# Designed miniproteins, single chains, continued (5), part 54

Each design is a single chain, and the fold is of that chain. pLDDT is the mean over its residues in the fold that is shown.

## One batch from the design tools (miniprotein)

Design m17861
Fold by ESMFold2-Fast:
Structure m17861 (fold): chain A 70 residues (1-70)
Amino acid sequence: MLEEVEALQREAFAIMAEAGKLGEEAMQEVWDLYVKTVQEALKAGKSTVEALQIGIEAMRRKLEELKKEA
């Protein structure tokens, strides 16, 4: 469980590093979406691992949208 959470956190950091290449505004948008999505999933009764997975998928989608605009 702890190892799974660490792996997911590293994946989130990798996505944030990629967003950073697009600029500070892109980093802020991707991070805010991640935090909001994870919090909403936890409030909905999802496990920590499930909430992080949902947040990471939201981050990936947002990053791809921002890349198309750049």
Scores: mean pLDDT 82

Design m17862
Fold by ESMFold2-Fast:
Structure m17862 (fold): chain A 75 residues (1-75)
Amino acid sequence: MVEVETEVLPVDEATKERLRRLVLEEAARQGIPEEEAERAAEEAIAYLEETGADLAVRTVTRDGVTSYETAVAAP
């Protein structure tokens, strides 16, 4: 079974810090280099700041495995 939960957060300093932490934690769990994860987080933050959109954090659980996705919240 696939379960999806979505949380929408306004883009403020706390949300940007949370996004960085989520990207770094997920990357570390998957064996992705910290430098690559940091770049991805900064690119995502820059995109949100330029568009003025809110951050959507999606938690996907499939067959007992949990993964996190970040996206621009729908208008």
Scores: mean pLDDT 71

Design m17863
Fold by ESMFold2-Fast:
Structure m17863 (fold): chain A 86 residues (1-86)
Amino acid sequence: KVREELLEYLKKKREFAEKVLETSKSEEVKKLAKELLKLIDEYTDFILNVGLDTSNPKVRDELVKKIKGEVDKLLKEIEEELKKAE
């Protein structure tokens, strides 16, 4: 469930980043959207090929928290730049 929830989270954020990249005329917003897409693709690849299957739930939960934190940070930067472009 944790793996499936994280992958669904990343998929939704990737769709958001793609839409922003397609619709935005701001070079700053496009740069941040590209960075977010790269980060999401790298973490998705890690989850699918290396995995989150650890015998220690605390290690798994900390990794999930780190991944979400990095994605959310870039999302916040995109939202701030989008507000400036309006």
Scores: mean pLDDT 80

Design m17864
Fold by ESMFold2-Fast:
Structure m17864 (fold): chain A 96 residues (1-96)
Amino acid sequence: NLDFLIEVYEAQVEAARELGVEVTARSREEVEKLLKENLEKYIKEHGATPEELEKFLEEKVEFVERQLEELRELLEKGREELTEDEIFAIERLLKA
């Protein structure tokens, strides 16, 4: 679900900005290009069948959903309650 992954990325960038983390958002086109390039690299390196590709995409969606849940929890804490380690983790997560 390429569209879903892009939407989650956009939500993560917005969440980080609300928390006061300075993030340079990639355009939808740039995110789509990166996702396609990563997918092509995976197929080329692993010789994936359509079934293996579907499983990879499902695992990727699950991973991204988990990260979005963690960001929502950090948003609920508010900016004043974030540790330097939590801010650093958000910055690393959103490094495109």
Scores: mean pLDDT 61

Design m17865
Fold by ESMFold2-Fast:
Structure m17865 (fold): chain A 78 residues (1-78)
Amino acid sequence: SKKDAEEAVKRMEEAAEEAGSSVPITDLESAVEAMEASLEAGRKAGEEMIKEKPSSKEAVQKYLDRMEQAVKDTRDHA
């Protein structure tokens, strides 16, 4: 189960990095856009991983909660 959680988080991180890197960051608004793109890609990858490995659900949710908080903090404080 731990390996399933680690694999799920890794796939989400890879999807998030790819999506985020596709957005050019020139200002704070584009930084939020990049973070939101990463969150959407991570969420989709996480849903697929939960379907394949249900034991990963807790790790996937914790990762998504962390990303959502980062987006909110960036938007609210900058």
Scores: mean pLDDT 80

Design m17866
Fold by ESMFold2-Fast:
Structure m17866 (fold): chain A 80 residues (1-80)
Amino acid sequence: SSRQQQIQQKRQQAIAELQKQLDIAKVSPVPEKVIEVIEKAIQTLETNDLTESQIDQLMRKTEEEIRKILEEFDKEVEKI
């Protein structure tokens, strides 16, 4: 119910979502860069006391980076 508890809960939820994405990525035909991006995001969440806004920004940035990598990978596979 405190702000700090809400932030901790949000951080744990973000880590859990990224871990789920990491597990899926490891068994999927995706570039290693996707795995690296997810692992770095998890490490950042585990090693830093981020605010709610910073957690949201990190999650959005991670999602955007993954999407961009996958789009470029699809273009490369199509052309090569």
Scores: mean pLDDT 84

Design m17867
Fold by ESMFold2-Fast:
Structure m17867 (fold): chain A 70 residues (1-70)
Amino acid sequence: SFFDEIRKLLEERGEEISNANKEERKKLFEEIKKEVKELAKKYNVSEEDLNYILEVLEHIEKNAFEELEK
């Protein structure tokens, strides 16, 4: 399903994010968001479901940057 693909994408990219510097992490999250939007088109996902996933990605991105600074 769409949500399973998103979960797999985040798990797969998690290692890259942990090894990346702050600038590289921003780029990785931009790439992840792009892939999520492409998957949403492929699976004909509703705007509500797409927005939900994008909000989850924003939350993960913000938490990753906070831990780097503290």
Scores: mean pLDDT 73

Design m17868
Fold by ESMFold2-Fast:
Structure m17868 (fold): chain A 67 residues (1-67)
Amino acid sequence: GSSAAVAADALRKFGGLDAAAARAAGEQASKMTSVEGAAAMVQTYGGLDAERAAGAGALLHGLGFAG
């Protein structure tokens, strides 16, 4: 869905993941149905600390990622 695509794009931009890895992680992030869950996923898969993951979560919110 669109939520998975948005999460995948954020993971590619912030986590430095390639398209395939970002897509797989984005699918997992979409299951969390929240900006906080998506931020936790970019922290886990992107190796980002809490501050950077929070920034990614805010951008996902701005892009219309729905809970």
Scores: mean pLDDT 61

Design m17869
Fold by ESMFold2-Fast:
Structure m17869 (fold): chain A 88 residues (1-88)
Amino acid sequence: MEIEDLELRAPEPDRVLIEWKRKGGTENDVNQIIYEADGERRIDITPKDRFEIKGIPPGSELIVEVIGIDGKTGERSEPIRGKIRVPE
């Protein structure tokens, strides 16, 4: 399983939308999202190929990693990293 085509967008000042594609995954798989902004690191999990981050202060730099996890084996993909500045 591989995660590819990571895209980060800030459509609104308090919202960051992240989207990716999974190659060779199944519906039992999940994605781990690790993100850091304003000195805080957070971890979330979603079965979707997208995640919305809210409550990041305007003007902050957001660093995001996405890791695919096989829901049957627990195998982890190579992490994909992206970075975006939240608009003011």
Scores: mean pLDDT 79

Design m17870
Fold by ESMFold2-Fast:
Structure m17870 (fold): chain A 89 residues (1-89)
Amino acid sequence: SPYEEAVEKIAELIAKSDLSSFGERLHKEAKSNPKKVAEEILSTLGVVKKEYGKDYFEFYAYLVLRSIAPSLSLDERNELVLLIEKALE
């Protein structure tokens, strides 16, 4: 489905950008306020994903939160948002 294709493309872009490796330093910072950091990441993604539908946003937000979000800086989160926009062009 188009949804599945978009998800696969996003995963591919994340792998190519190696955001997890560059965001490792944020992992320590997230230990102090993990919930707040996670909520900020999800909110940032939500602004971009609003137009693509709830299920798409929820799946992507869950994937980021679980896999890489705790290791991302704010700048890296913004880059991730841009990658999502490109994946859905």
Scores: mean pLDDT 48

Design m17871
Fold by ESMFold2-Fast:
Structure m17871 (fold): chain A 73 residues (1-73)
Amino acid sequence: MELSVAEATVDVPAERAEEVARRAQELASRRPGVVTAGARADPERGEVTVTVVSTLPEEEAREAALEAAREAA
């Protein structure tokens, strides 16, 4: 089965960026079909980027990353 890689970025208050990144990584990693997940905070830009590696179709993988990021924010 082909692995898909998907990424989603959300805007968050700078003060919450690290918390949101940690939470997003946890939420993404718990989703069915996700093999591994990571999240990166950029507090100076007020951004969190979530990366998902999964067995899901690429569209569903992107939705999983985006949903985890939005739910964490």
Scores: mean pLDDT 81

Design m17872
Fold by ESMFold2-Fast:
Structure m17872 (fold): chain A 64 residues (1-64)
Amino acid sequence: SMAEIREEAERRLESLQEALKTHPIYQPIAAKDLGLSMEVLEGVRDGDEKAKEIALEKLIEKLS
């Protein structure tokens, strides 16, 4: 269901944020894997809600 896809995407977003905080070198790898800009990933790392929503939508697309 879409609710299950969104829940899984939210868990993956939390894991991505922690990885970006812990391993900054992962930022360019995540950018390539998700097709997101480095600026969006910096926002996800720093807890910017707009950047997190952009990343969440991309994760939902990948899980659909």
Scores: mean pLDDT 84

Design m17873
Fold by ESMFold2-Fast:
Structure m17873 (fold): chain A 100 residues (1-100)
Amino acid sequence: SAVDEEAIALLEEARARLEAALAAGDWEGFLQTVEELARGLRELAERSGDPRLERLAAGQEHVAAVLRAMLAAGAPDRSLETLARATIGELREVIEELRA
């Protein structure tokens, strides 16, 4: 559907930016990208009424909150990298599910 295509485009753009931020150790850029993705998915969920997109938006909002808390607490790079890799992996899985 057009909604699925728009969601895939948002997720693919975010995934590429998140991978680049992780490679650079740019945690502020990583957090900003997650927050932007969460907003885009929220807007799409509200417009479409699709409960899958509502769950995806809520998931990314939660990841942003966790990352923000970790950064405020001065979490070590290895902990941030672990969450970042998990976040990117989950986005890859969601993209494949939406393409199916």
Scores: mean pLDDT 90

Design m17874
Fold by ESMFold2-Fast:
Structure m17874 (fold): chain A 86 residues (1-86)
Amino acid sequence: GMGTLQQLIQQARSLLQQAIQLSMEALRVSKNPDDILRAIGLALRAIGLEIDLDTLERKGTLTEQQAQQLIQEAQQLIAEAQQLLK
């Protein structure tokens, strides 16, 4: 239903924003070139997914399955950014 889809969209946006913030923090604290490049890559991927989410929502074609996939992908980006912060 519309309520469920809207909740999934909000969750996906929140997680993608968290992924961007953690990736930028990883970039800020990283000392070696490999970790810096990984942090940049994670931030760009999260930004790209947010653009995709916005585009699909604006077109009215976003499905609950697509929103769930974006949530899973955002959670993976968060986990990868957290590994760079350890």
Scores: mean pLDDT 89

Design m17875
Fold by ESMFold2-Fast:
Structure m17875 (fold): chain A 57 residues (1-57)
Amino acid sequence: SVEEEARKAAEEAGLPPPARSLTEQMKLSIQRSLERAKERGDEEAIKVAEKNLKTLE
């Protein structure tokens, strides 16, 4: 589904070797996805991104 692909893309964005921790990179990636989903009005993507952010707290 589109939701699964959006979630997977956010997770993959946290994969490259960072100067920051992996957890911080994943949070940043998910936050970016959430903002983009809000901009386009994709309610399902917004819900998925919010859940992922809460999980990484």
Scores: mean pLDDT 70

Design m17876
Fold by ESMFold2-Fast:
Structure m17876 (fold): chain A 87 residues (1-87)
Amino acid sequence: SLARQASEETTKAFEYIREGFDAVRAGDVDKAEAYMKQAEEHARKVLELGKQLTDEIARKWAESAASLLFEGIRNVRKLVDEVRAAQ
């Protein structure tokens, strides 16, 4: 189902965001940026799947999930910028 696919894409995006945080903590900013690009692709898929949902509550959930994913990606990228500036 579309809702199941959106949920799976959301989970994948969160996994990449977590791996990005781990990479930043290790000082590997290039790896963190690569994970953020992967997270961004999955977050975009959540938005596209959300547009196809006919249930208003499910659609709003997908929009909210994507919003939180993009916020997480921005937060990791801010840390990447900080670490890169210190190197």
Scores: mean pLDDT 87

Design m17877
Fold by ESMFold2-Fast:
Structure m17877 (fold): chain A 60 residues (1-60)
Amino acid sequence: ADQEKLKREAFEASRAFAEDPRKLPEALDQVNKVVNTGSPELALEVAQYTARARAEAAAR
């Protein structure tokens, strides 16, 4: 439950960062929360989502 909330918040922050590079600190803060309290699998999912969101934003 808490991990799903952290994952959702991290995905939202990563998407916001993809649209606005100035929001990188917010995205990094959410990723750090996942890494510190979540599973390694959850941290990997968030990292992969962030990378894809950035790649998609760069392609637009």
Scores: mean pLDDT 73

Design m17878
Fold by ESMFold2-Fast:
Structure m17878 (fold): chain A 94 residues (1-94)
Amino acid sequence: SSELEALLREARELELEARERLLAQGDLTSAGFLAMHVRELDELIEERASLERAIAALEGMIAELQARYDETGNPVLAELRARYEEILARLRAL
């Protein structure tokens, strides 16, 4: 679906923006972690993943962002997680 691909690309851009903010702060570990999410999103887009698979992947990424935020307290991760919950709600509405 073009709508599914657009939402996955939006998630990818949010990850890249958050990663740039983390790099500017010197949080190289969290920036590297977000690079792994970008790779997973690229794979979902390239493989034209099903809606079910995309939802499951985003739920996993949200859980991982929460775990990293609990460890670091970095608000960039909390903000990204909130944006991802909005994308997940939009995916579930497809």
Scores: mean pLDDT 90

Design m17879
Fold by ESMFold2-Fast:
Structure m17879 (fold): chain A 82 residues (1-82)
Amino acid sequence: SREELMEALEKAKPAARLAVDLALAGASAEEVVAALVAAGLSREIAERAVETVRDLLARGASPAFAELAATAVIADGLLAEK
């Protein structure tokens, strides 16, 4: 439902921001995954989010675009687990 999508997006936003902030600070992929899992994400969702952020930043995407993409990936993963 739309309400479930909004809830997933609200949970995904802080996690996506955390992933981007840690990646920009030079954290390893495993360190970022561990932080996202500690924040309440499953390892599977955390790994996809980290891969998305790292790939986009490596390609020269802005931090804002990487955060938007990671938010979508995390929200999609949270909805798929229901």
Scores: mean pLDDT 87

Design m17880
Fold by ESMFold2-Fast:
Structure m17880 (fold): chain A 86 residues (1-86)
Amino acid sequence: SAREAFRATAAAQLAKVEAAARADAQLLRNGEFYRLAVAEARALIAEYEKAFEENPDPSLIPKLQTDLDTFTARRRALAEELARLA
């Protein structure tokens, strides 16, 4: 079902965010970078889940993927910049 596809995609995307955020936190030697990234990703997923449950729109699935991939890329760029400034 579209709902199961959404949940599977959200779980897979969260796992990708957690892995990337862990690497970023390790680069910076700062666990807060991981905790904040995961918290923000979970909040975004919760907003999409609510929107999907109110109106199941399959287009929300690729939007969730794009938003979380963009978020992950921005966090990586920030981590690399902060590491260079140290």
Scores: mean pLDDT 88

Design m17881
Fold by ESMFold2-Fast:
Structure m17881 (fold): chain A 67 residues (1-67)
Amino acid sequence: MPLIDPSKYSVEELIEKAREYLEKKDYGGALAYALAVISKDVPEYMEEAGEILEKAIELSKKELEEK
């Protein structure tokens, strides 16, 4: 899993990167950025970050199951 420093990014930048990595099928990256959003403890973004996290886990699990 990539190491993300949440202090170097705004919550909005982190959530945008989480979406970008999810779209690129980089589920590890999507997970890392979604967790970074959650770690900033901003309620307005926590729901979306949680949704991205769940979807990245689900899709990552599917990829592992298809191997």
Scores: mean pLDDT 75

Design m17882
Fold by ESMFold2-Fast:
Structure m17882 (fold): chain A 65 residues (1-65)
Amino acid sequence: MSEQRELELEKDYRIALLRMMGTVYKMDEETTREMVERLRNAKTKEELDEVFQEAVAEIREKAAA
C-alpha cells in the first residue's frame, strides 16, 4: 500500500518535470506523450528512475536540434 502510494507520487512529480521541460524546450506533443506513458507504465521505483533518465536524455538530444 505505502510502496504503491510512494510510486504514484514519484510518477506525478517526474511527469510534471517532463511536462515543464517539454514546454520550455518546445518538444513535440507525441514525444512528450510517449515519455509520460512510459513513466505511467513503470511498476517499480527502479524502473521509473530508468525510464525518467531515458526521457531526460531524449529531451536533451531533441532540444539540441
Scores: mean pLDDT 78

Design m17883
Fold by ESMFold2-Fast:
Structure m17883 (fold): chain A 55 residues (1-55)
Amino acid sequence: SEELKEYETLRDKVRAALAAWDAAGVPLPADHRAQMEAFIAYLEKKIEELKEKEK
């Protein structure tokens, strides 16, 4: 579905941004990292819910 693809694309972009920050060697505040990781987890949960609906 289009919705599934949108969530997967967004998750990948957020993961790429976090990875790029780590690669740049700039320390992220722990609370900021936790917020980004929580958002990724939210997106992954939505992706799983949509995949279950399509089964």
Scores: mean pLDDT 80

Design m17884
Fold by ESMFold2-Fast:
Structure m17884 (fold): chain A 66 residues (1-66)
Amino acid sequence: KAQKIVDEIVQLLSDGDVEAAKALAQKNGLDVSLVDQLADAMDANDLEAAQEYTKKLLEQAEKQVK
């Protein structure tokens, strides 16, 4: 459940749909600023930062949607 939400956010960002990714995060009680940071990291091709923000989103989703 938590993994599916994060996977959907990452997929939306990969598709360039930042607004939909942020809306999905907000709907699920996740930190929208982390989605912005992940989008920026992915746009910059910063794999280390992208991995870190993805892990933080997953941890938040795990707590919110157990």
Scores: mean pLDDT 79

Design m17885
Fold by ESMFold2-Fast:
Structure m17885 (fold): chain A 93 residues (1-93)
Amino acid sequence: GTTATREEQIEFLKEVALDVVERVMKEKNIPEELKKKILELIKKAVESIAKKYPDDIEKQKELLSELLKKVLELIEEGKYDEALKLLEEAAKL
């Protein structure tokens, strides 16, 4: 197959993260305004992690996976404020 560029790999990680979280939020019937806020913060968190570890795609995947796991757990528990706070902290990395 064609070798993906680093930028294409980061964009792919962003798309996967957004798809997973959006699917869970849809199943939980979360308000549209809250969905938009969460999705925007996920995009910023992925970009922030990529910027902090620009030469380590495996570290980016590890940190993103850990972040998404915790965010999804909080969303499933209805702890939306905690999920937003966690994402805002990740976006500031």
Scores: mean pLDDT 78

Design m17886
Fold by ESMFold2-Fast:
Structure m17886 (fold): chain A 104 residues (1-104)
Amino acid sequence: DLEGELERLKEEIKKLLLQMEPLAEKYYNVVFKSPVETGEEAIVMAGGLILRAMKKRSIAPDTSKEELLEELEKNAPPEMLEPLKRLVELLFRIRELLEQIKNS
């Protein structure tokens, strides 16, 4: 059930973002408006936080997961590193599932 897996991953991103709120405010002055109402909203917020942590404004469309993880290790605050790595893993899993659904 690809749709059910997508919804679970979106909910996991929402939960992780809520846990990261104090750190996002501390390091990037990002205040999350609660509630994050949609999974799509959570994905956008997660992407924005990853960009801030990498000190970048955009990501090349062909950027690999491994390249993103290396940029995070180089630029992210130590106390945000593991949650940000988890966000990258979740976002790549969502992208893979969306591509599988579109190719069905």
Scores: mean pLDDT 77

Design m17887
Fold by ESMFold2-Fast:
Structure m17887 (fold): chain A 66 residues (1-66)
Amino acid sequence: GLGEELLAAIRARDNARARELIRRYLAEHTLSVEEQALLWSLAEYDGSDEAAFERALARFEAITAR
C-alpha cells in the first residue's frame, strides 16, 4: 500500500519520491503535527546518522501499522 511505498522510498533515500508520497499519505491519513514533522525529517535525511534514522523509521512503521 501507500505506507509500504513510502517506507521503501525513505529507505532508498529517494527524497523527491518520499516527499511526493508523504503528500499523498497526509491527504489520506490524519497525523499529529509531531508525526508529520517526523515524516518530513525522514524525507530530508542525508545519511549522517544511521542510528537516529532507524529509530525514526521504527516510529513511523508503528504509525503506519494503525
Scores: mean pLDDT 79

Design m17888
Fold by ESMFold2-Fast:
Structure m17888 (fold): chain A 86 residues (1-86)
Amino acid sequence: MLKEVLELIKEVLEESKKKTLTLKEIVDELEKKLPIDSPMFNLAGFLLEEAFSRSKKKTLTKEEILKLLEEVVKEYEAVEERKAAE
């Protein structure tokens, strides 16, 4: 699910003709592809909110969004792997 959510966000970013995007613009595009309140939609929203909260900007380039998402995903996976190992 996590990898599938990240790939879906990448697709939304690649389909956009804008150089910079807001959190709301990405979420609006995700609402067209996923049912509202689905586990995938909720996870995507969480990951995007965390990525944008790490930035001091309201709008981010596609490259900045992807880099921040990779950092959030890495931290999330590290926590889950640690719990699975214990």
Scores: mean pLDDT 75

Design m17889
Fold by ESMFold2-Fast:
Structure m17889 (fold): chain A 71 residues (1-71)
Amino acid sequence: KLKEILDVDKDGKVTMEDFDKFVEMVENKELDPDSNFLEAFNFADKDKDGTLDEAEKEAFREAVEKVIEEE
């Protein structure tokens, strides 16, 4: 499940630090390319350069929360 992947340090909580590590994993293509979180990442990546700046990370957090609720 996406929430389990997002909890990178496996402490049962999703923090901003976990979220930053998750973004790095997506940027490095370490995650399943067909998952809903990749769509959320691509949606948040407004300039389509394959990375997220500070403003885009905020949009990505909101999109990821929505994806987690759908699972």
Scores: mean pLDDT 64

Design m17890
Fold by ESMFold2-Fast:
Structure m17890 (fold): chain A 58 residues (1-58)
Amino acid sequence: MNEKLKKYLPSREEVERAFREGRPITIKAKGKEITFDGRDLEAAVAYLRENYPEIIKE
């Protein structure tokens, strides 16, 4: 994951802690809030790549 995602996810430290604790992760992008299970960070990244490719763009 790259630096551009940090603008839309909670801080990396908070995301990693939520993942370790099995807590949900909330993504706030373009006025929308999307919540994913903290155990599946890859699903959250896939959602951003599919619906907001300009955020991730390689």
Scores: mean pLDDT 62

Design m17891
Fold by ESMFold2-Fast:
Structure m17891 (fold): chain A 81 residues (1-81)
Amino acid sequence: DPEEQLRRLGEELLKLVEENAKPEDILRTIGEGGQVLADAGRTDLLRELGRLTAELVRALEEGDLEKAREYARRIADLLRA
């Protein structure tokens, strides 16, 4: 069930953010969510995920960890919906 997988991935992503996990682990979990969305044909959610992920990566490149965590939480909420 893609909806159940997405909810689990969103919960895992939120946990990784709260535990200050490595950026690579956060991005891997986001990538897994993107694959589930693609396999389910959820194109609108894929576009939204892409926008939020771009902002997350930009924040990481700028060293703005607070902003990066905020975008990761927004992605988690997207996957859990």
Scores: mean pLDDT 84

Design m17892
Fold by ESMFold2-Fast:
Structure m17892 (fold): chain A 85 residues (1-85)
Amino acid sequence: NAQALVDRIIALAREEFELRQKLKASTDPEVQKELEERIKKIRDEAARLAGQLPLPETVRAYLVEAAKESPFYAAWLLLTGRAPV
């Protein structure tokens, strides 16, 4: 279901945003490393889900790249219908 994939990407975008806020607030290098690894894992998962969307290949490729850099941007593109075609 395409909607379930979109909803999961949006949830991952929110989780990644919250982790980035925690990273900015952290002064412990060990905690920072843990948060960075979690953020990377969420970005990788968002990109994987974007690659499964029932969209034209060029649109999917763009969303995968967007999700790798910012799941929030990928979610925004999906919510606004502004994914480049």
Scores: mean pLDDT 83

Design m17893
Fold by ESMFold2-Fast:
Structure m17893 (fold): chain A 61 residues (1-61)
Amino acid sequence: SPSDQIAELRRLRDEVERAMREWLARETDPQLRRRAQEAVDSFLREVDRQIKQLEQQLQQS
C-alpha cells in the first residue's frame, strides 16, 4: 500500500543518513567527502519527492 511504501522509504532515508554520518566520521579525503555528500543529498531529495507523491496519492479519493 502507499502507506507501507511511505514507511519503508522513511526507514531507508534514516538508514542512509546514519550510514553517511558513520562513513564521513572515518573518511579524511575532502574531495571524496564532498562528492559522497552531494550524491547522498541528491538521493535523499529523490526519496523525499517520492514520499510527497505517495502522501498526495493517499489524500486523493
Scores: mean pLDDT 85

Design m17894
Fold by ESMFold2-Fast:
Structure m17894 (fold): chain A 78 residues (1-78)
Amino acid sequence: MEEKEEVLEEQKKAAESKELKWEELRELMARQVYVFFKQLGREEVGREFADRILAAKTEEELRQIEEEILKVVEEFKA
């Protein structure tokens, strides 16, 4: 119940797997982002981010997209 951010260690482990399974993680993230934005009534935004994630060929591009997603999510909170 009361967990102490142990997920952080799992995130670190997943980071290495992400580099190895780049395409699979990219597709998974694209779907998750699409569904998330669709739930917010922003399906078009979700589709654009999903397409950009799928088109990303480097970690740098993916990181930029993730950062943009976070900014947009914060904007929704106003």
Scores: mean pLDDT 70

Design m17895
Fold by ESMFold2-Fast:
Structure m17895 (fold): chain A 91 residues (1-91)
Amino acid sequence: EAEKRFEEALERAVELMAKFPELAEGYRKAAEEAKELAKKLSPEQKERALQALAGLHERGAEYIEKTKTEEAAEEVLGMVEVFAEILKEAV
């Protein structure tokens, strides 16, 4: 369920970044890296990490949709990259 929520939220965020194709590609890569790191955790921790990532994608998509700027997309990408670094320390 968390994986489905993550994938749906990721696709929404990438769709909103479609006008900035390099950022959209970077975002997808960072999100997939974070997902693979989360999968190396225990099942309970993986579920929680994927739920947190899904929430970040959902809130990030809302932020991008409301602001409609390339800077907002860059900021949300940076947040996903920071989350991936946190997960690297946990695995």
Scores: mean pLDDT 82

Design m17896
Fold by ESMFold2-Fast:
Structure m17896 (fold): chain A 100 residues (1-100)
Amino acid sequence: SVAEAVEEVERLVKEALEKAKETGDVIASLEEFEAKLAALIESLPLPEAVRRRLLGSLRGQVTLLKEEVKKLSPEEALKALEQMLESIVAALRAALEAAA
């Protein structure tokens, strides 16, 4: 269901942020989040075009943030991660609601 998918995405976001805060490794947290969210998106009953768009957006945002965080302080890197995760949740929620 849409509600269950949104709940799982929010769980993955919380897990990624907690791991990044605990380990200080934003890149490792980001890579694990990308892998888990990509698997979730592929399991959802979404139109193929929507699925490809979401996966492409996720991959693009993760790639850009990985390069950006190399130039940031730990605190700035964590804030950048939080902002990217919020953007991804909003995009996924909108796509799931449109497909419902």
Scores: mean pLDDT 83

